Designed miniproteins, single chains, continued (5). Designs and how they scored, part 19

Each design is a single chain, and the fold is of that chain. pLDDT is the mean over its residues in the fold that is shown.

## One batch from the design tools (miniprotein)

Design m16673
Fold by ESMFold2-Fast:
Structure m16673 (fold): chain A 99 residues (1-99)
Amino acid sequence: MEERWKAELRETGDGFLAAGKSAYERGDYTLAGVLYNMAAGFFEAAGDRKSAAEAYLNLGKVYEKEGDLETAKRWYQKALELDPSNKEAKELLKKIEEK
């Protein structure tokens, strides 16, 4: 399962993550959410917990931008579970918990 297929899954995840960031930058939050969710799925399938955490972190930002703070908090928590060293996830989770 490793090696070739794992690399292909990560590259596919990277493509969706980049596309999601582009959609977010232009204000297409619905498309950004779909693309980040796809990226997270590919990274998890590849066993890449850090990249999956980044995808879930960005998915949380989509929900926060749309005013769904409860869903955003859940995605930030999932990102931190996957990557406990993610400083941005810690900061964003703390900001939501202080609201």
Scores: mean pLDDT 86

Design m16674
Fold by ESMFold2-Fast:
Structure m16674 (fold): chain A 81 residues (1-81)
Amino acid sequence: SRAELLEGVIAQLEAIAASEDAADALAAVHALRLLTEAAGLDEAAALLAEALAKMEADPTVETARRVAREVIARLRELLAA
């Protein structure tokens, strides 16, 4: 279901929020964006695209973790709607 897919994306983002490697985090977010686009989760895909732009602008572990936490909060809002 849409909710199960979004919960799976949130779980992967929680792992990214604990990541020690900015490049691995960027690759993981890119993979999640492709998954959400393929699944027709357009709002989630857009949030992940914004996350990728922020991570590319500042390719640090600190930014990757912060951005992952921000996306988790926004995806939880989507689940509640």
Scores: mean pLDDT 86

Design m16675
Fold by ESMFold2-Fast:
Structure m16675 (fold): chain A 80 residues (1-80)
Amino acid sequence: SERERRLRREAAVLHTAAGILYAAAEIEGVEEAARLAREAQRLTDRALEAIDAGRLEEAERLLEEARRKIAEAARLLSEH
């Protein structure tokens, strides 16, 4: 379905963004940002599992939470 394809694309983008933020947080020594980036990656993995199970609404909620954690990690890094 189109919704499934969109969610898979979103999960891939968010997973990549979280990975970049995790690497940046580790380099800068911002432990809280690294923690949030790891949690975001875990949420994207769980979202992909939900998509595979046909639980698209659950996947959407997980990706929304991942976006929030990515935004917070980026904010902490910018304020460091």
Scores: mean pLDDT 91

Design m16676
Fold by ESMFold2-Fast:
Structure m16676 (fold): chain A 66 residues (1-66)
Amino acid sequence: SAKERAEELIKSIEKMKELGLITEEEAEELKAEIEKNVNLSNQEFNDLMAEALKRRAEEIKKKLKE
């Protein structure tokens, strides 16, 4: 169901936050998008996750150099 899918996506976001792959702010934004639209397409969700992870990787790379 859409509700079960939303709960699984929220768990994935929480796990990514615990692993340091995304910030708490990014995790809250992703969870809000899922809660706002439980019919959010797989493509739309994947695009949001990909942008968050890409930004996180660049921030980590920058901090490692500084």
Scores: mean pLDDT 73

Design m16677
Fold by ESMFold2-Fast:
Structure m16677 (fold): chain A 73 residues (1-73)
Amino acid sequence: DKEKRGKEIIRGADRARQLVLNSPSATDEQKKEAEELYKKAKEKVKQGDLKGAEEHLRKAEEIAQQVLSKTPP
């Protein structure tokens, strides 16, 4: 289901973006990169390139994980 997968990718990228933007341990560079990756993932879904969108989602999630590893509980 291409439509369902596209929605899941956009949702995942948005969650990663919001986590990075709302984290006090995130750098300005990480916040900018998370925003760019979200926009790229959304554009790839619009183009029907789900593999490209998943690559951008993965990168956004990697940044979110880096931020989480530095954020106090």
Scores: mean pLDDT 81

Design m16678
Fold by ESMFold2-Fast:
Structure m16678 (fold): chain A 55 residues (1-55)
Amino acid sequence: MQRYRLTVTDEDTGETETRDVSEADLPDAVLAEARRAVAAQEQEGRRVVVDVSAL
């Protein structure tokens, strides 16, 4: 099964987190990180970037 790497970067702090997910888990994982990024921007004015790479 294809695997993907999610990289979440807070551009204001420079902090980066990575996690590897299976293809089956990818839609839920991406949606969860997207919702978190939007909340951070709306509530705290922070810019969070979510990248997806195939492994």
Scores: mean pLDDT 80

Design m16679
Fold by ESMFold2-Fast:
Structure m16679 (fold): chain A 108 residues (1-108)
Amino acid sequence: ALSPLPLSEQEAVDLAVGASVGAIDAAARGADQAALAETLRRLAELFEAEGFDRAAALLRAGAEQLERIARGEITPAEALRALLERGREVGAGEAALADAEGQARRAA
């Protein structure tokens, strides 16, 4: 928490995809959606402070999807689809997207 993150913007985006998809997968398995959403928001604040605006936006989108799942407005499978599309739009790497898609299929 005291040291700056030694990440590139691309690495931050790829990490944000993994963290967001992992959180939705965990929520689909019965983990606390509110606690996961709060964790993603805190990570977004840290990434925004480092100038990783695309990664921060993706983490906030993940938190919003978790809140929608908690309210019964969207399924985890729908949330994962929306998040993978957002990840592609912000330039996430193919390897990170492929790993996230694997998690999405397991959650669905």
Scores: mean pLDDT 80

Design m16680
Fold by ESMFold2-Fast:
Structure m16680 (fold): chain A 67 residues (1-67)
Amino acid sequence: MLTPEQALKMVEGAIKQVEEAKDLLSDEAYQQVMELLKQAKEYAKQGDVEKALELIRQAQEVVAKDY
């Protein structure tokens, strides 16, 4: 099982990847993805790993749809 610390590291890594790929996304997609990842980070901090992973998945779907 993923620990809350591992989920938090995954979210932080995803945020960094999105920031580095900002120029490849529309402004709308970038804002949506960053909001989802920000929420995922808060859930990971609270120990809700399942909800954090679901929000990461939603962020990945937004990126895939825009790209």
Scores: mean pLDDT 80

Design m16681
Fold by ESMFold2-Fast:
Structure m16681 (fold): chain A 62 residues (1-62)
Amino acid sequence: SQELQQQHQEVSQQYRELQKKLAEAVKKKPENPEESEKEIEKLRKQIDELSKQLEQLQAQLG
């Protein structure tokens, strides 16, 4: 399906972008440790959700 291929591409791109943001957030010395910790935690949760979506889409695509 063209739609499934497009969704897989879009979710893959979002996953890679979030992984880059997480890597940058972890490497960067925090101006506010509390805010930085919350941001990192949020990014990790979003990455986990997208990872599950990618696995599901890959299974559907074959």
Scores: mean pLDDT 80

Design m16682
Fold by ESMFold2-Fast:
Structure m16682 (fold): chain A 75 residues (1-75)
Amino acid sequence: EDARRAELLRRAAPLLAPGLEELAARYEANPETPEEELVEEYLRLLEEVAARTPDPEVREVLEELIERLRELREK
């Protein structure tokens, strides 16, 4: 189960990489940016990739991750 999810997340990695690099560069340029803002942008990135991916299994895994992260954030 978890190994399968890890494999699907690895398939999503190339789709996430450009956005993650943009977030890293933005943080480097503005290190005082609140971490909460960066987390929100990261969640938006995950949502965009999930919506655009042609792989339904990858989309499902990303949607699960989004839900889990939102739940942990709100606690």
Scores: mean pLDDT 74

Design m16683
Fold by ESMFold2-Fast:
Structure m16683 (fold): chain A 97 residues (1-97)
Amino acid sequence: VVPAVIGLLEEREKLKNNPTKAHELRIEAYRLLDEAQDLLFEAEVKGVKEAIDHARKAIEHAQRAIELADSNPKEAEVHLQEAREHLEKAREILKKA
């Protein structure tokens, strides 16, 4: 009987060694990072604190997704989703300001 933990380790190695998935996650993360940095600059120029806070969180999540893309793609996808949500909140706040 093979322990379940061995199956989980093998699945993680398969995901790590998928260059297409890791590459796609990194491209998405860099795109979100660039958008978040642009929104942060706009929010700081306009002095909208709530938008600044959301843009900074989007940057943090995008950076974390880049770090995890090869080692933990599933966690990287969660951080990409968090980054997108914070970007959308920052955009909505700036539109209303």
Scores: mean pLDDT 79

Design m16685
Fold by ESMFold2-Fast:
Structure m16685 (fold): chain A 72 residues (1-72)
Amino acid sequence: RLEETVAEVKRALERGDVATVVGHWLRAIGAYLDGDYEEAATLLEAIVRAEPNPPQSLIDLLKEARKKAEEA
C-alpha cells in the first residue's frame, strides 16, 4: 500500500509525469478535507518519501493528518 504508492510517485517523477504527481497531491488533500485522515496521512507520507525536497507545508500537513487520524 504505502510502498506501492511511493514507487508510483517516484516513477512518475522519473518520467516527468507531472499529472500523476499532482493527482496524488490532490487525492491526499481531498482525503484530508473529507475527514479521511488515515488515507490522507498514508498518501502524504508516500509523497513526502518520494520527493527529494518535500516542501515544509506538505510535511506540516502530514503531521496534522497523522495527529487527527490518531484522534479518530
Scores: mean pLDDT 75

Design m16686
Fold by ESMFold2-Fast:
Structure m16686 (fold): chain A 56 residues (1-56)
Amino acid sequence: MEKYKAVEDFVAQTPEELTIKKGDILELLERLDDMTWLVRAKGKEGKVPITAVEKI
């Protein structure tokens, strides 16, 4: 099961992006490109930059 952790706070700038906080546990749903992933956190889904996440 692919789980990641937010290493920094990220605030959504578009409706497709997900606001996350440092320490949030993220589930990888889809790798969209080399810089952006679709993730689920706290019952919500959205795009986040890969620089904001690390593998657990």
Scores: mean pLDDT 79

Design m16687
Fold by ESMFold2-Fast:
Structure m16687 (fold): chain A 86 residues (1-86)
Amino acid sequence: LSEEQRLELEAGALLVAASTLKVIAERMKQRGVPGAEEALEHAQRAIDLANEAIKLVSTDPEKARKLLEEAREHLQRAFKILDEAS
């Protein structure tokens, strides 16, 4: 796989994971679980950053990589909040 294809695959995987965590966080928020709203914010930020990275993969791969790193940090925070609340 080319570097561009690897970045696209990474962004796609992050989008799927972040979207899944967003659905889980929304359900937990409906039940009044503390931390669910914060997890939702992190999951949404990860989605936004991954979408921005996809747009930049061909034109600015270095910026795309940095956006994916930031997206992964938000994904990890969302996951940890939801895991600890379970």
Scores: mean pLDDT 88

Design m16688
Fold by ESMFold2-Fast:
Structure m16688 (fold): chain A 84 residues (1-84)
Amino acid sequence: ASDEEIKAAAEAFGKAVAEKTGNEEVGKLAKEGALAAYEGKYEEAAELFAKAAELAKAAGNEEMAKFFAGAAEYAREQARKAAA
């Protein structure tokens, strides 16, 4: 996949998240987190996904909050492995 294809996939993911949560900020954080993870910036991705989880929970979307909390934990584990 090219950088353009990854950017398009991240854009589509962010839009879908915004539609599902009714919150454009959650969608934006999801997109930015996915792009950071693609670039190997796993600590940054973890922070972005953690913020998305908090906003999704505040919006009443517990399923998306759990999803992003899991994504943040996974990104932290990838950062740990990359630092070893």
Scores: mean pLDDT 83

Design m16689
Fold by ESMFold2-Fast:
Structure m16689 (fold): chain A 105 residues (1-105)
Amino acid sequence: MTVAIIVSNDPAEAERLAQALRDAGAVDRVLVYPASKEGIEKALEEARRIYEERPDANILFGVLRRDADGRVVLEGGIAPSDTPEEREAALKRFEEAARELYEQS
């Protein structure tokens, strides 16, 4: 199972990306969260829950931002998740990227 988890400061662009991923059949599920403290917390909670309930799941982590110049930037990807250490490293990298977006917003 492949799940996309996206944190964004642009809800319309995030939904556009989510629909494109669904239409391409690239993921089984897409979850979008706002670039807020609560949104980041919920995204991390769901990611941990997915790994706990489905140890063989792949998570595509995305941080989708619109910068000060109006450019849309997507950071992220599918991280190695075969070990608990790889999963925690992926969660930490995602949290750091999402926090950077939150601090800029």
Scores: mean pLDDT 80

Design m16690
Fold by ESMFold2-Fast:
Structure m16690 (fold): chain A 88 residues (1-88)
Amino acid sequence: MGKLAEEAERSYYRGDYQSAIEYYQKMLELDPNDARTWYRLGQAYFALGDYDKAIEAYQKSLENATKMGDLGLVKKSQDNIKIAQEKK
């Protein structure tokens, strides 16, 4: 898991959003309830201009963050859903 997260973040910061998405998707195959990984997937789609997929990923982040009581991630997911909707 740690190596996949490191590869995803490295790809994201290099501007290689497609590779970042592939690593986040692999992480979600292993843990589909990981709210933080759903949030990062949303950020990568947003960076590519794929606002519909970004919203979908942020909604999954919001759902899982709510179940876990992660109020910070709930707020970030809600804010980014609104921003992505305004870009459509």
Scores: mean pLDDT 88

Design m16691
Fold by ESMFold2-Fast:
Structure m16691 (fold): chain A 63 residues (1-63)
Amino acid sequence: AFELAKKAMEYVQQGDAEKALELAKKALELDPKSAEGWYALAAAYYQQGDKEKAKEYLEKALK
């Protein structure tokens, strides 16, 4: 789970929002309580321009 979230963040940094989103969702399927997974999902949505989704998922990562 953690490794998938970490790889999703690497794709965010590379500008590949589609791959980042795919891996972040997969990380959360394996561990829905992963703070790293929610953070990666938020970062991927922010990169796609969906700032409202990004904020919602960031709040889930931070509680």
Scores: mean pLDDT 79

Design m16692
Fold by ESMFold2-Fast:
Structure m16692 (fold): chain A 84 residues (1-84)
Amino acid sequence: GQKIIEELQEALPELERELATTPNESTRLAGRLAIEAAREGTAEAVIKALEELYEWVKKTTDASAEAEEEAEKQLEKMKEEIKK
């Protein structure tokens, strides 16, 4: 719930730095949407933005199957924590 959203908002500067290192413009755009949703502070908006970001990264990066599986697990964990 709200506490998780607040913790996510505190992590925004680091998230922005990580996303700034992506060479793909579409990935950076999706990252901006995720950051904006986190600033808005609604669980629903954050979850949707994270799902959209994951899909764009998946389409634009040649990630290993292992890295992709780990990212998927992290996404599901974050969605559950945000929904609380």
Scores: mean pLDDT 67

Design m16693
Fold by ESMFold2-Fast:
Structure m16693 (fold): chain A 68 residues (1-68)
Amino acid sequence: SASEEAERLALLAFAYAQLGRYEEALEYLKKAASLMSPEQLQSVKDYLEKEITDEEFLKEALAVLDEA
């Protein structure tokens, strides 16, 4: 389902972010966001704000989710 695909893509984005591979992280996050409900988008925003310490990546990631 689109929901399962969105979750899979979001997990890949988080894995790339953990590795410092922010370009790949943003690409997978964009793909995931396009498949997400408003509730899923808010959940991901909350996760990123709690877990991501790189301020520049966090800003770009939140912008991706806001444009979805």
Scores: mean pLDDT 84

Design m16694
Fold by ESMFold2-Fast:
Structure m16694 (fold): chain A 59 residues (1-59)
Amino acid sequence: IKEEMLKLLKENGGNAIETTKRLREMGYTSEEIIEAAKELLKEGKISKEQAETMITGSL
């Protein structure tokens, strides 16, 4: 999921809303998306704004 999230962010020009929508369409759960966003933020691979958007959009 983390690799898919990074790929989708790149393909969508950093658009966290569209990335979250596509991950849900792929069958990922809200909890999986939230955990991946938190891990990628901790690793410094995404912005705080991207992480917050994906977490909020998954609630």
Scores: mean pLDDT 81

Design m16695
Fold by ESMFold2-Fast:
Structure m16695 (fold): chain A 65 residues (1-65)
Amino acid sequence: SNIEKLRELLREKGLSDSVIETIENAFETEKDKDKFKSAVKSLLERQGLSQEEIDEILDLLDELL
């Protein structure tokens, strides 16, 4: 499923299970995809991911949304 692909990518980028769970819950509950992507970008920036890594994750989210 799309959620499983997202989970695997986030684990490969070294995110904790708690951060991944937060993103998965937002993916299931947020109806506005632009708000969801903005929230994920902010979270990933706080986790110390590079702009390149953030862009890769956001590109995958566009395919899943």
Scores: mean pLDDT 78

Design m16696
Fold by ESMFold2-Fast:
Structure m16696 (fold): chain A 70 residues (1-70)
Amino acid sequence: SVEEILEAEREELIAAAEELFKRALEAAEAGDLKRATTLAVAAALLYAAAGDNERALEVLKKVEEAIKKA
């Protein structure tokens, strides 16, 4: 069904968002503000597109906190 296809696409978006979030934190730890911010925004947009607005906001907060410590 269309619903099953959309759920599979949602899972792919979440997986991509998780990878970008991980890379954003690594970039933040390395002091690469430009890369950290770009990857964090991309991850947040993918979580939001998947319908997970709570995780989208959490990603932005965690990367901001990591940047402040770098």
Scores: mean pLDDT 86

Design m16697
Fold by ESMFold2-Fast:
Structure m16697 (fold): chain A 95 residues (1-95)
Amino acid sequence: GAAAGRAAAGGGEAAARGGRLAGDEEAARLGEEAARRGEEAAREGDAEGAAEAAREAAEAALRAARAAKDAEAAAGAAAGAIGAAGGAFEAGGEV
């Protein structure tokens, strides 16, 4: 019960962060709610509540993941250019 509730809370927090980074406010909100319910289930030893929180966290995470893929595509070229420059300096010192 308690371990499942803590796992659901962690999943909800991760989904909320993912939603914020992707700009999906609904995914962030759903993740925050799942995290809260997971924490409550962990404190109460509520196995059914823990399972429900885990399901909600998974749904929020899937939504955040879809939104994040769209957001990541927009940043890919800039991240690639910055990475290439950084790699060159790391490989050749201050070259």
Scores: mean pLDDT 67

Design m16698
Fold by ESMFold2-Fast:
Structure m16698 (fold): chain A 68 residues (1-68)
Amino acid sequence: SSELKKLIEEAKKIIEKLKKEIAKRQAAGDTEGAQKLNEVVKKLQEAIKNKDKEAIEKAIKEGEELLK
């Protein structure tokens, strides 16, 4: 569906933002903060692989909250 395709593209963009933030936190010595972000990256990747719309939506929201 067009909605699922849009969510997958949004999720991929969130993964890219999270990976950049992980690198910044690692450089700052914030290992725990980097690990938290990496857990959300894994959730997003698994949800995309399974094409699970509900899991993708939930993981996007979790990632957005951590990027604030």
Scores: mean pLDDT 88

Design m16699
Fold by ESMFold2-Fast:
Structure m16699 (fold): chain A 59 residues (1-59)
Amino acid sequence: GPYDPEVKEFFEKVLKGELSKEEIEEFYKKLPSYSEEDAKKIAESIMEVLEQEEKRKKA
């Protein structure tokens, strides 16, 4: 769940830009609630959001 220490640490690293798309996808693949296809789509969505935030900071 969202209060699991492992999940919190993961999202903290994502927000800091410390994780690659592949590492984000791999994390979600380990979760029983997500299919491999869902994990890939979630990783793509997270990377897109982070890219938009980075672009905003440079604008």
Scores: mean pLDDT 73

Design m16700
Fold by ESMFold2-Fast:
Structure m16700 (fold): chain A 75 residues (1-75)
Amino acid sequence: SSELFAQAKRALAEAREAIRAGDVRGAVRALSRASATLNQLEAKRGELSPEQQAELDALRDELDALIRELAELLN
């Protein structure tokens, strides 16, 4: 699970950098990887500590915020 958290954080960081650079394709790919990794963590939610569940919720909120930022970049 710690490995999946590291992977999710990396993908979100890559998405943020791509959005900052105006790299739409890079952002879409990174957000897709983040979403997939966070879905794997969600499937394991019952096995996560309360602290890890809170971190998962925070990362999901960050994913949603980055998706909105990408949508604004495309307008």
Scores: mean pLDDT 89

Design m16701
Fold by ESMFold2-Fast:
Order: sequence, then C-alpha cells, then structure tokens
Structure m16701 (fold): chain A 55 residues (1-55)
Amino acid sequence: SLEDLRKRLEEVLKEADELDRKAQESTDPEKRREYIFEEARKTLEAMLLYIEIKS
C-alpha cells in the first residue's frame, strides 16, 4: 500500500542519515568507505521508493 511505501521511505531516509553520521565520525578509512557505500545504496533505494509512490 502507499502507506507502507511511505513508512519504508521514512525508515530508509533515517538509515541513510545514520550512515552519513557514522561515515563522518569514522577514523578508519575502510569503515568510512563502507558507510559511504551503504549510504549511497540507501539513497538509491529512497529514490526508487519515491518514484513508486509518485507513479
């Protein structure tokens, strides 16, 4: 349902924000890179969810 998609979008955006914070605070280059890649994947997921909601 649209409500489920909106809730998932909110959750994914929150997860992306958390990963961004972890990347910024990480002193380990490997962990920082992992967080950046995970954030990018979550951002893409959010974009796809937004498109589905608007379709």
Scores: mean pLDDT 87

Design m16702
Fold by ESMFold2-Fast:
Structure m16702 (fold): chain A 56 residues (1-56)
Amino acid sequence: SNPKLEKLLKAIGRVLRAIGDLLDAELAGDEEAKKKAEEELKKAVKELEEIQKELE
């Protein structure tokens, strides 16, 4: 297994999960869950950007 590829796939999965949580929170009208999902998405995107820089 390629450790960099595995790390990238995990980071992508985290972004997708956070997007799903954000959509669920929006549909439910849950403002607290929405804020949590937004923070998680921001962190996941930042990690993905850092991994992408390592792979260049």
Scores: mean pLDDT 84

Design m16703
Fold by ESMFold2-Fast:
Structure m16703 (fold): chain A 67 residues (1-67)
Amino acid sequence: NEEAIKAAEEALKKAEAALIRGDVEAARQYVREAEKAVSQITDEEAKAKYQKAVDKARAAVDRLEAE
């Protein structure tokens, strides 16, 4: 659980850095990694929290790709 949470946080941080660089491919890859990490979280409260962060990051990737 703790390992999954850390993996999600690291992937989200990398996704954010990629978005800042305008690297859509890298950002999409890191969002997928964060999504997988969130699926491994067994704590429902933590899972909900990080799922919202993943949803936000994915929306940012979609926005960058559309423009």
Scores: mean pLDDT 82

Design m16704
Fold by ESMFold2-Fast:
Structure m16704 (fold): chain A 67 residues (1-67)
Amino acid sequence: PTDEELLELARKIQEETGLSMETALRVAELLREDREAFLAMSDEELAERLGISVETARKVKEIVREF
């Protein structure tokens, strides 16, 4: 994905979940590095890595799968 596509994803994550732009950009960066590894993480692992709730991490993963 392009940097513009990742920025669009970050904006969508912020809008849908209420997360800060900084956190949404961290999600985009992890996806740029390894999308398969990102989606293979459990909701609990993702929540811990981003400092967010498990429920929010699940929503983030759903947004990423649909993007």
Scores: mean pLDDT 82

Design m16705
Fold by ESMFold2-Fast:
Structure m16705 (fold): chain A 60 residues (1-60)
Amino acid sequence: SIEEVAEELKALVDKLHELGALTDSEREAAIKTIEELKKKGDLERLKAALLQAKLKLESL
């Protein structure tokens, strides 16, 4: 569901921030964008962002 994708993406954003891959401001901006995409119902953009976040985490 869109809720599940958004929550998984937010968790990955938090992990990337903890690992130093995102600044505090980048994390805040990412979380805001995720919430806005969730409100808009843009599941495809959320899925694309989730894939990008997973690939970034794997590259660390």
Scores: mean pLDDT 85

Design m16706
Fold by ESMFold2-Fast:
Structure m16706 (fold): chain A 70 residues (1-70)
Amino acid sequence: SAKDQLLRLIAEILRRIGEIFDLRLKIDELKKTQPDDPAAQAEVAALEARIAALEREIAALLEQMRGLKV
């Protein structure tokens, strides 16, 4: 049903928001504890790329929600 599809999309969005929150906390910790380490800087860049991918996934899920006739 449209309601069940909506609830699934909301759950998928919420999960990705939680992952972004955890990744941001890890970035903050790396910047605080290892600011001058090139390996840590590379890891921060990789984590930022993962956040960008998750934000694109959330945008796609939001577009799916807009397409639902509820």
Scores: mean pLDDT 86

Design m16707
Fold by ESMFold2-Fast:
Structure m16707 (fold): chain A 76 residues (1-76)
Amino acid sequence: MEEAERLLAEGEEALRAGRYEEALRHYDRAVALAPDSEVAARALENRGEALRKLGRLDEAVDDYGRAAEIYAKVLK
């Protein structure tokens, strides 16, 4: 869990710095380590934002949808 949270934070730093491809790699690893968690949902939201900045809009929509599904599961 801590490693996934660290990767989320590193992805957020890369996103702020405009290093979108680097941000995607960090978010991919965060989701892989903690699937169906709040960390994964936040990583997918931020990954969608990075994809939107890269013009990859179809993938961004998919990530936003997956994040929403996870939030619906964990916010009881």
Scores: mean pLDDT 84

Design m16708
Fold by ESMFold2-Fast:
Structure m16708 (fold): chain A 70 residues (1-70)
Amino acid sequence: MEKLRKLINRLIALKLRKIGLEFEIELLKKGDLNDPEIQEKIKKLEKEIEELEKEIKELEEEIKKLEEEL
C-alpha cells in the first residue's frame, strides 16, 4: 500500500528532524547557559520540537488507523 509507505517515510523524516533539533539543544547547553541569546535559541528549538511531536503523534495515529483497516 503506497499511502501507508508515504506516511511512514514522512514519520521517519519528522523523527530525524526532531533528533537533529534535540542534538542542537544539547550542544547549546554545553555552552554558556547564562547567555540570554543561547537561552532564547533553546526556547525556540524546544517550541519547534513540541510542534514536531504533535505532527509525529498525528501521523502515528493515522498510520495506526490505516494498519487497522488493512
Scores: mean pLDDT 81

Design m16709
Fold by ESMFold2-Fast:
Structure m16709 (fold): chain A 56 residues (1-56)
Amino acid sequence: MSAEEQEIREKIEKAIKEALENRDRALLLVAKHEAEKYAPEVYEKYKEEIEKFLSE
């Protein structure tokens, strides 16, 4: 994986973690869409937590 690809994945993962910690639905929705498009492995890792929070 290139340095640029790794940086993108790290930023998306950090955004997901911060959104979940802060219970920020708007940020989580954006991070989810970005993860599905640019970092599907990160989305798969957090999908249960993301979907559970968004379904609350």
Scores: mean pLDDT 80

Design m16710
Fold by ESMFold2-Fast:
Structure m16710 (fold): chain A 64 residues (1-64)
Amino acid sequence: MEELKELAKELGLPLELLEEIAKLRKDPSKAEEYAKLIEKAAEKVLGRKVETPEEGKEASEKLF
């Protein structure tokens, strides 16, 4: 998926991480794992650990 490659490059995230997020998004039984990967991606986008819910929201918005 070329779109995921471009997004990974722009956000500085590994392509594998974005592919895993996209895969988990389609599986409702994996909602908890999906949330954890979104948090991990948000940490990488911010360049540090997510300290507050507001920071997590901001980083998540950048992913979508």
Scores: mean pLDDT 66

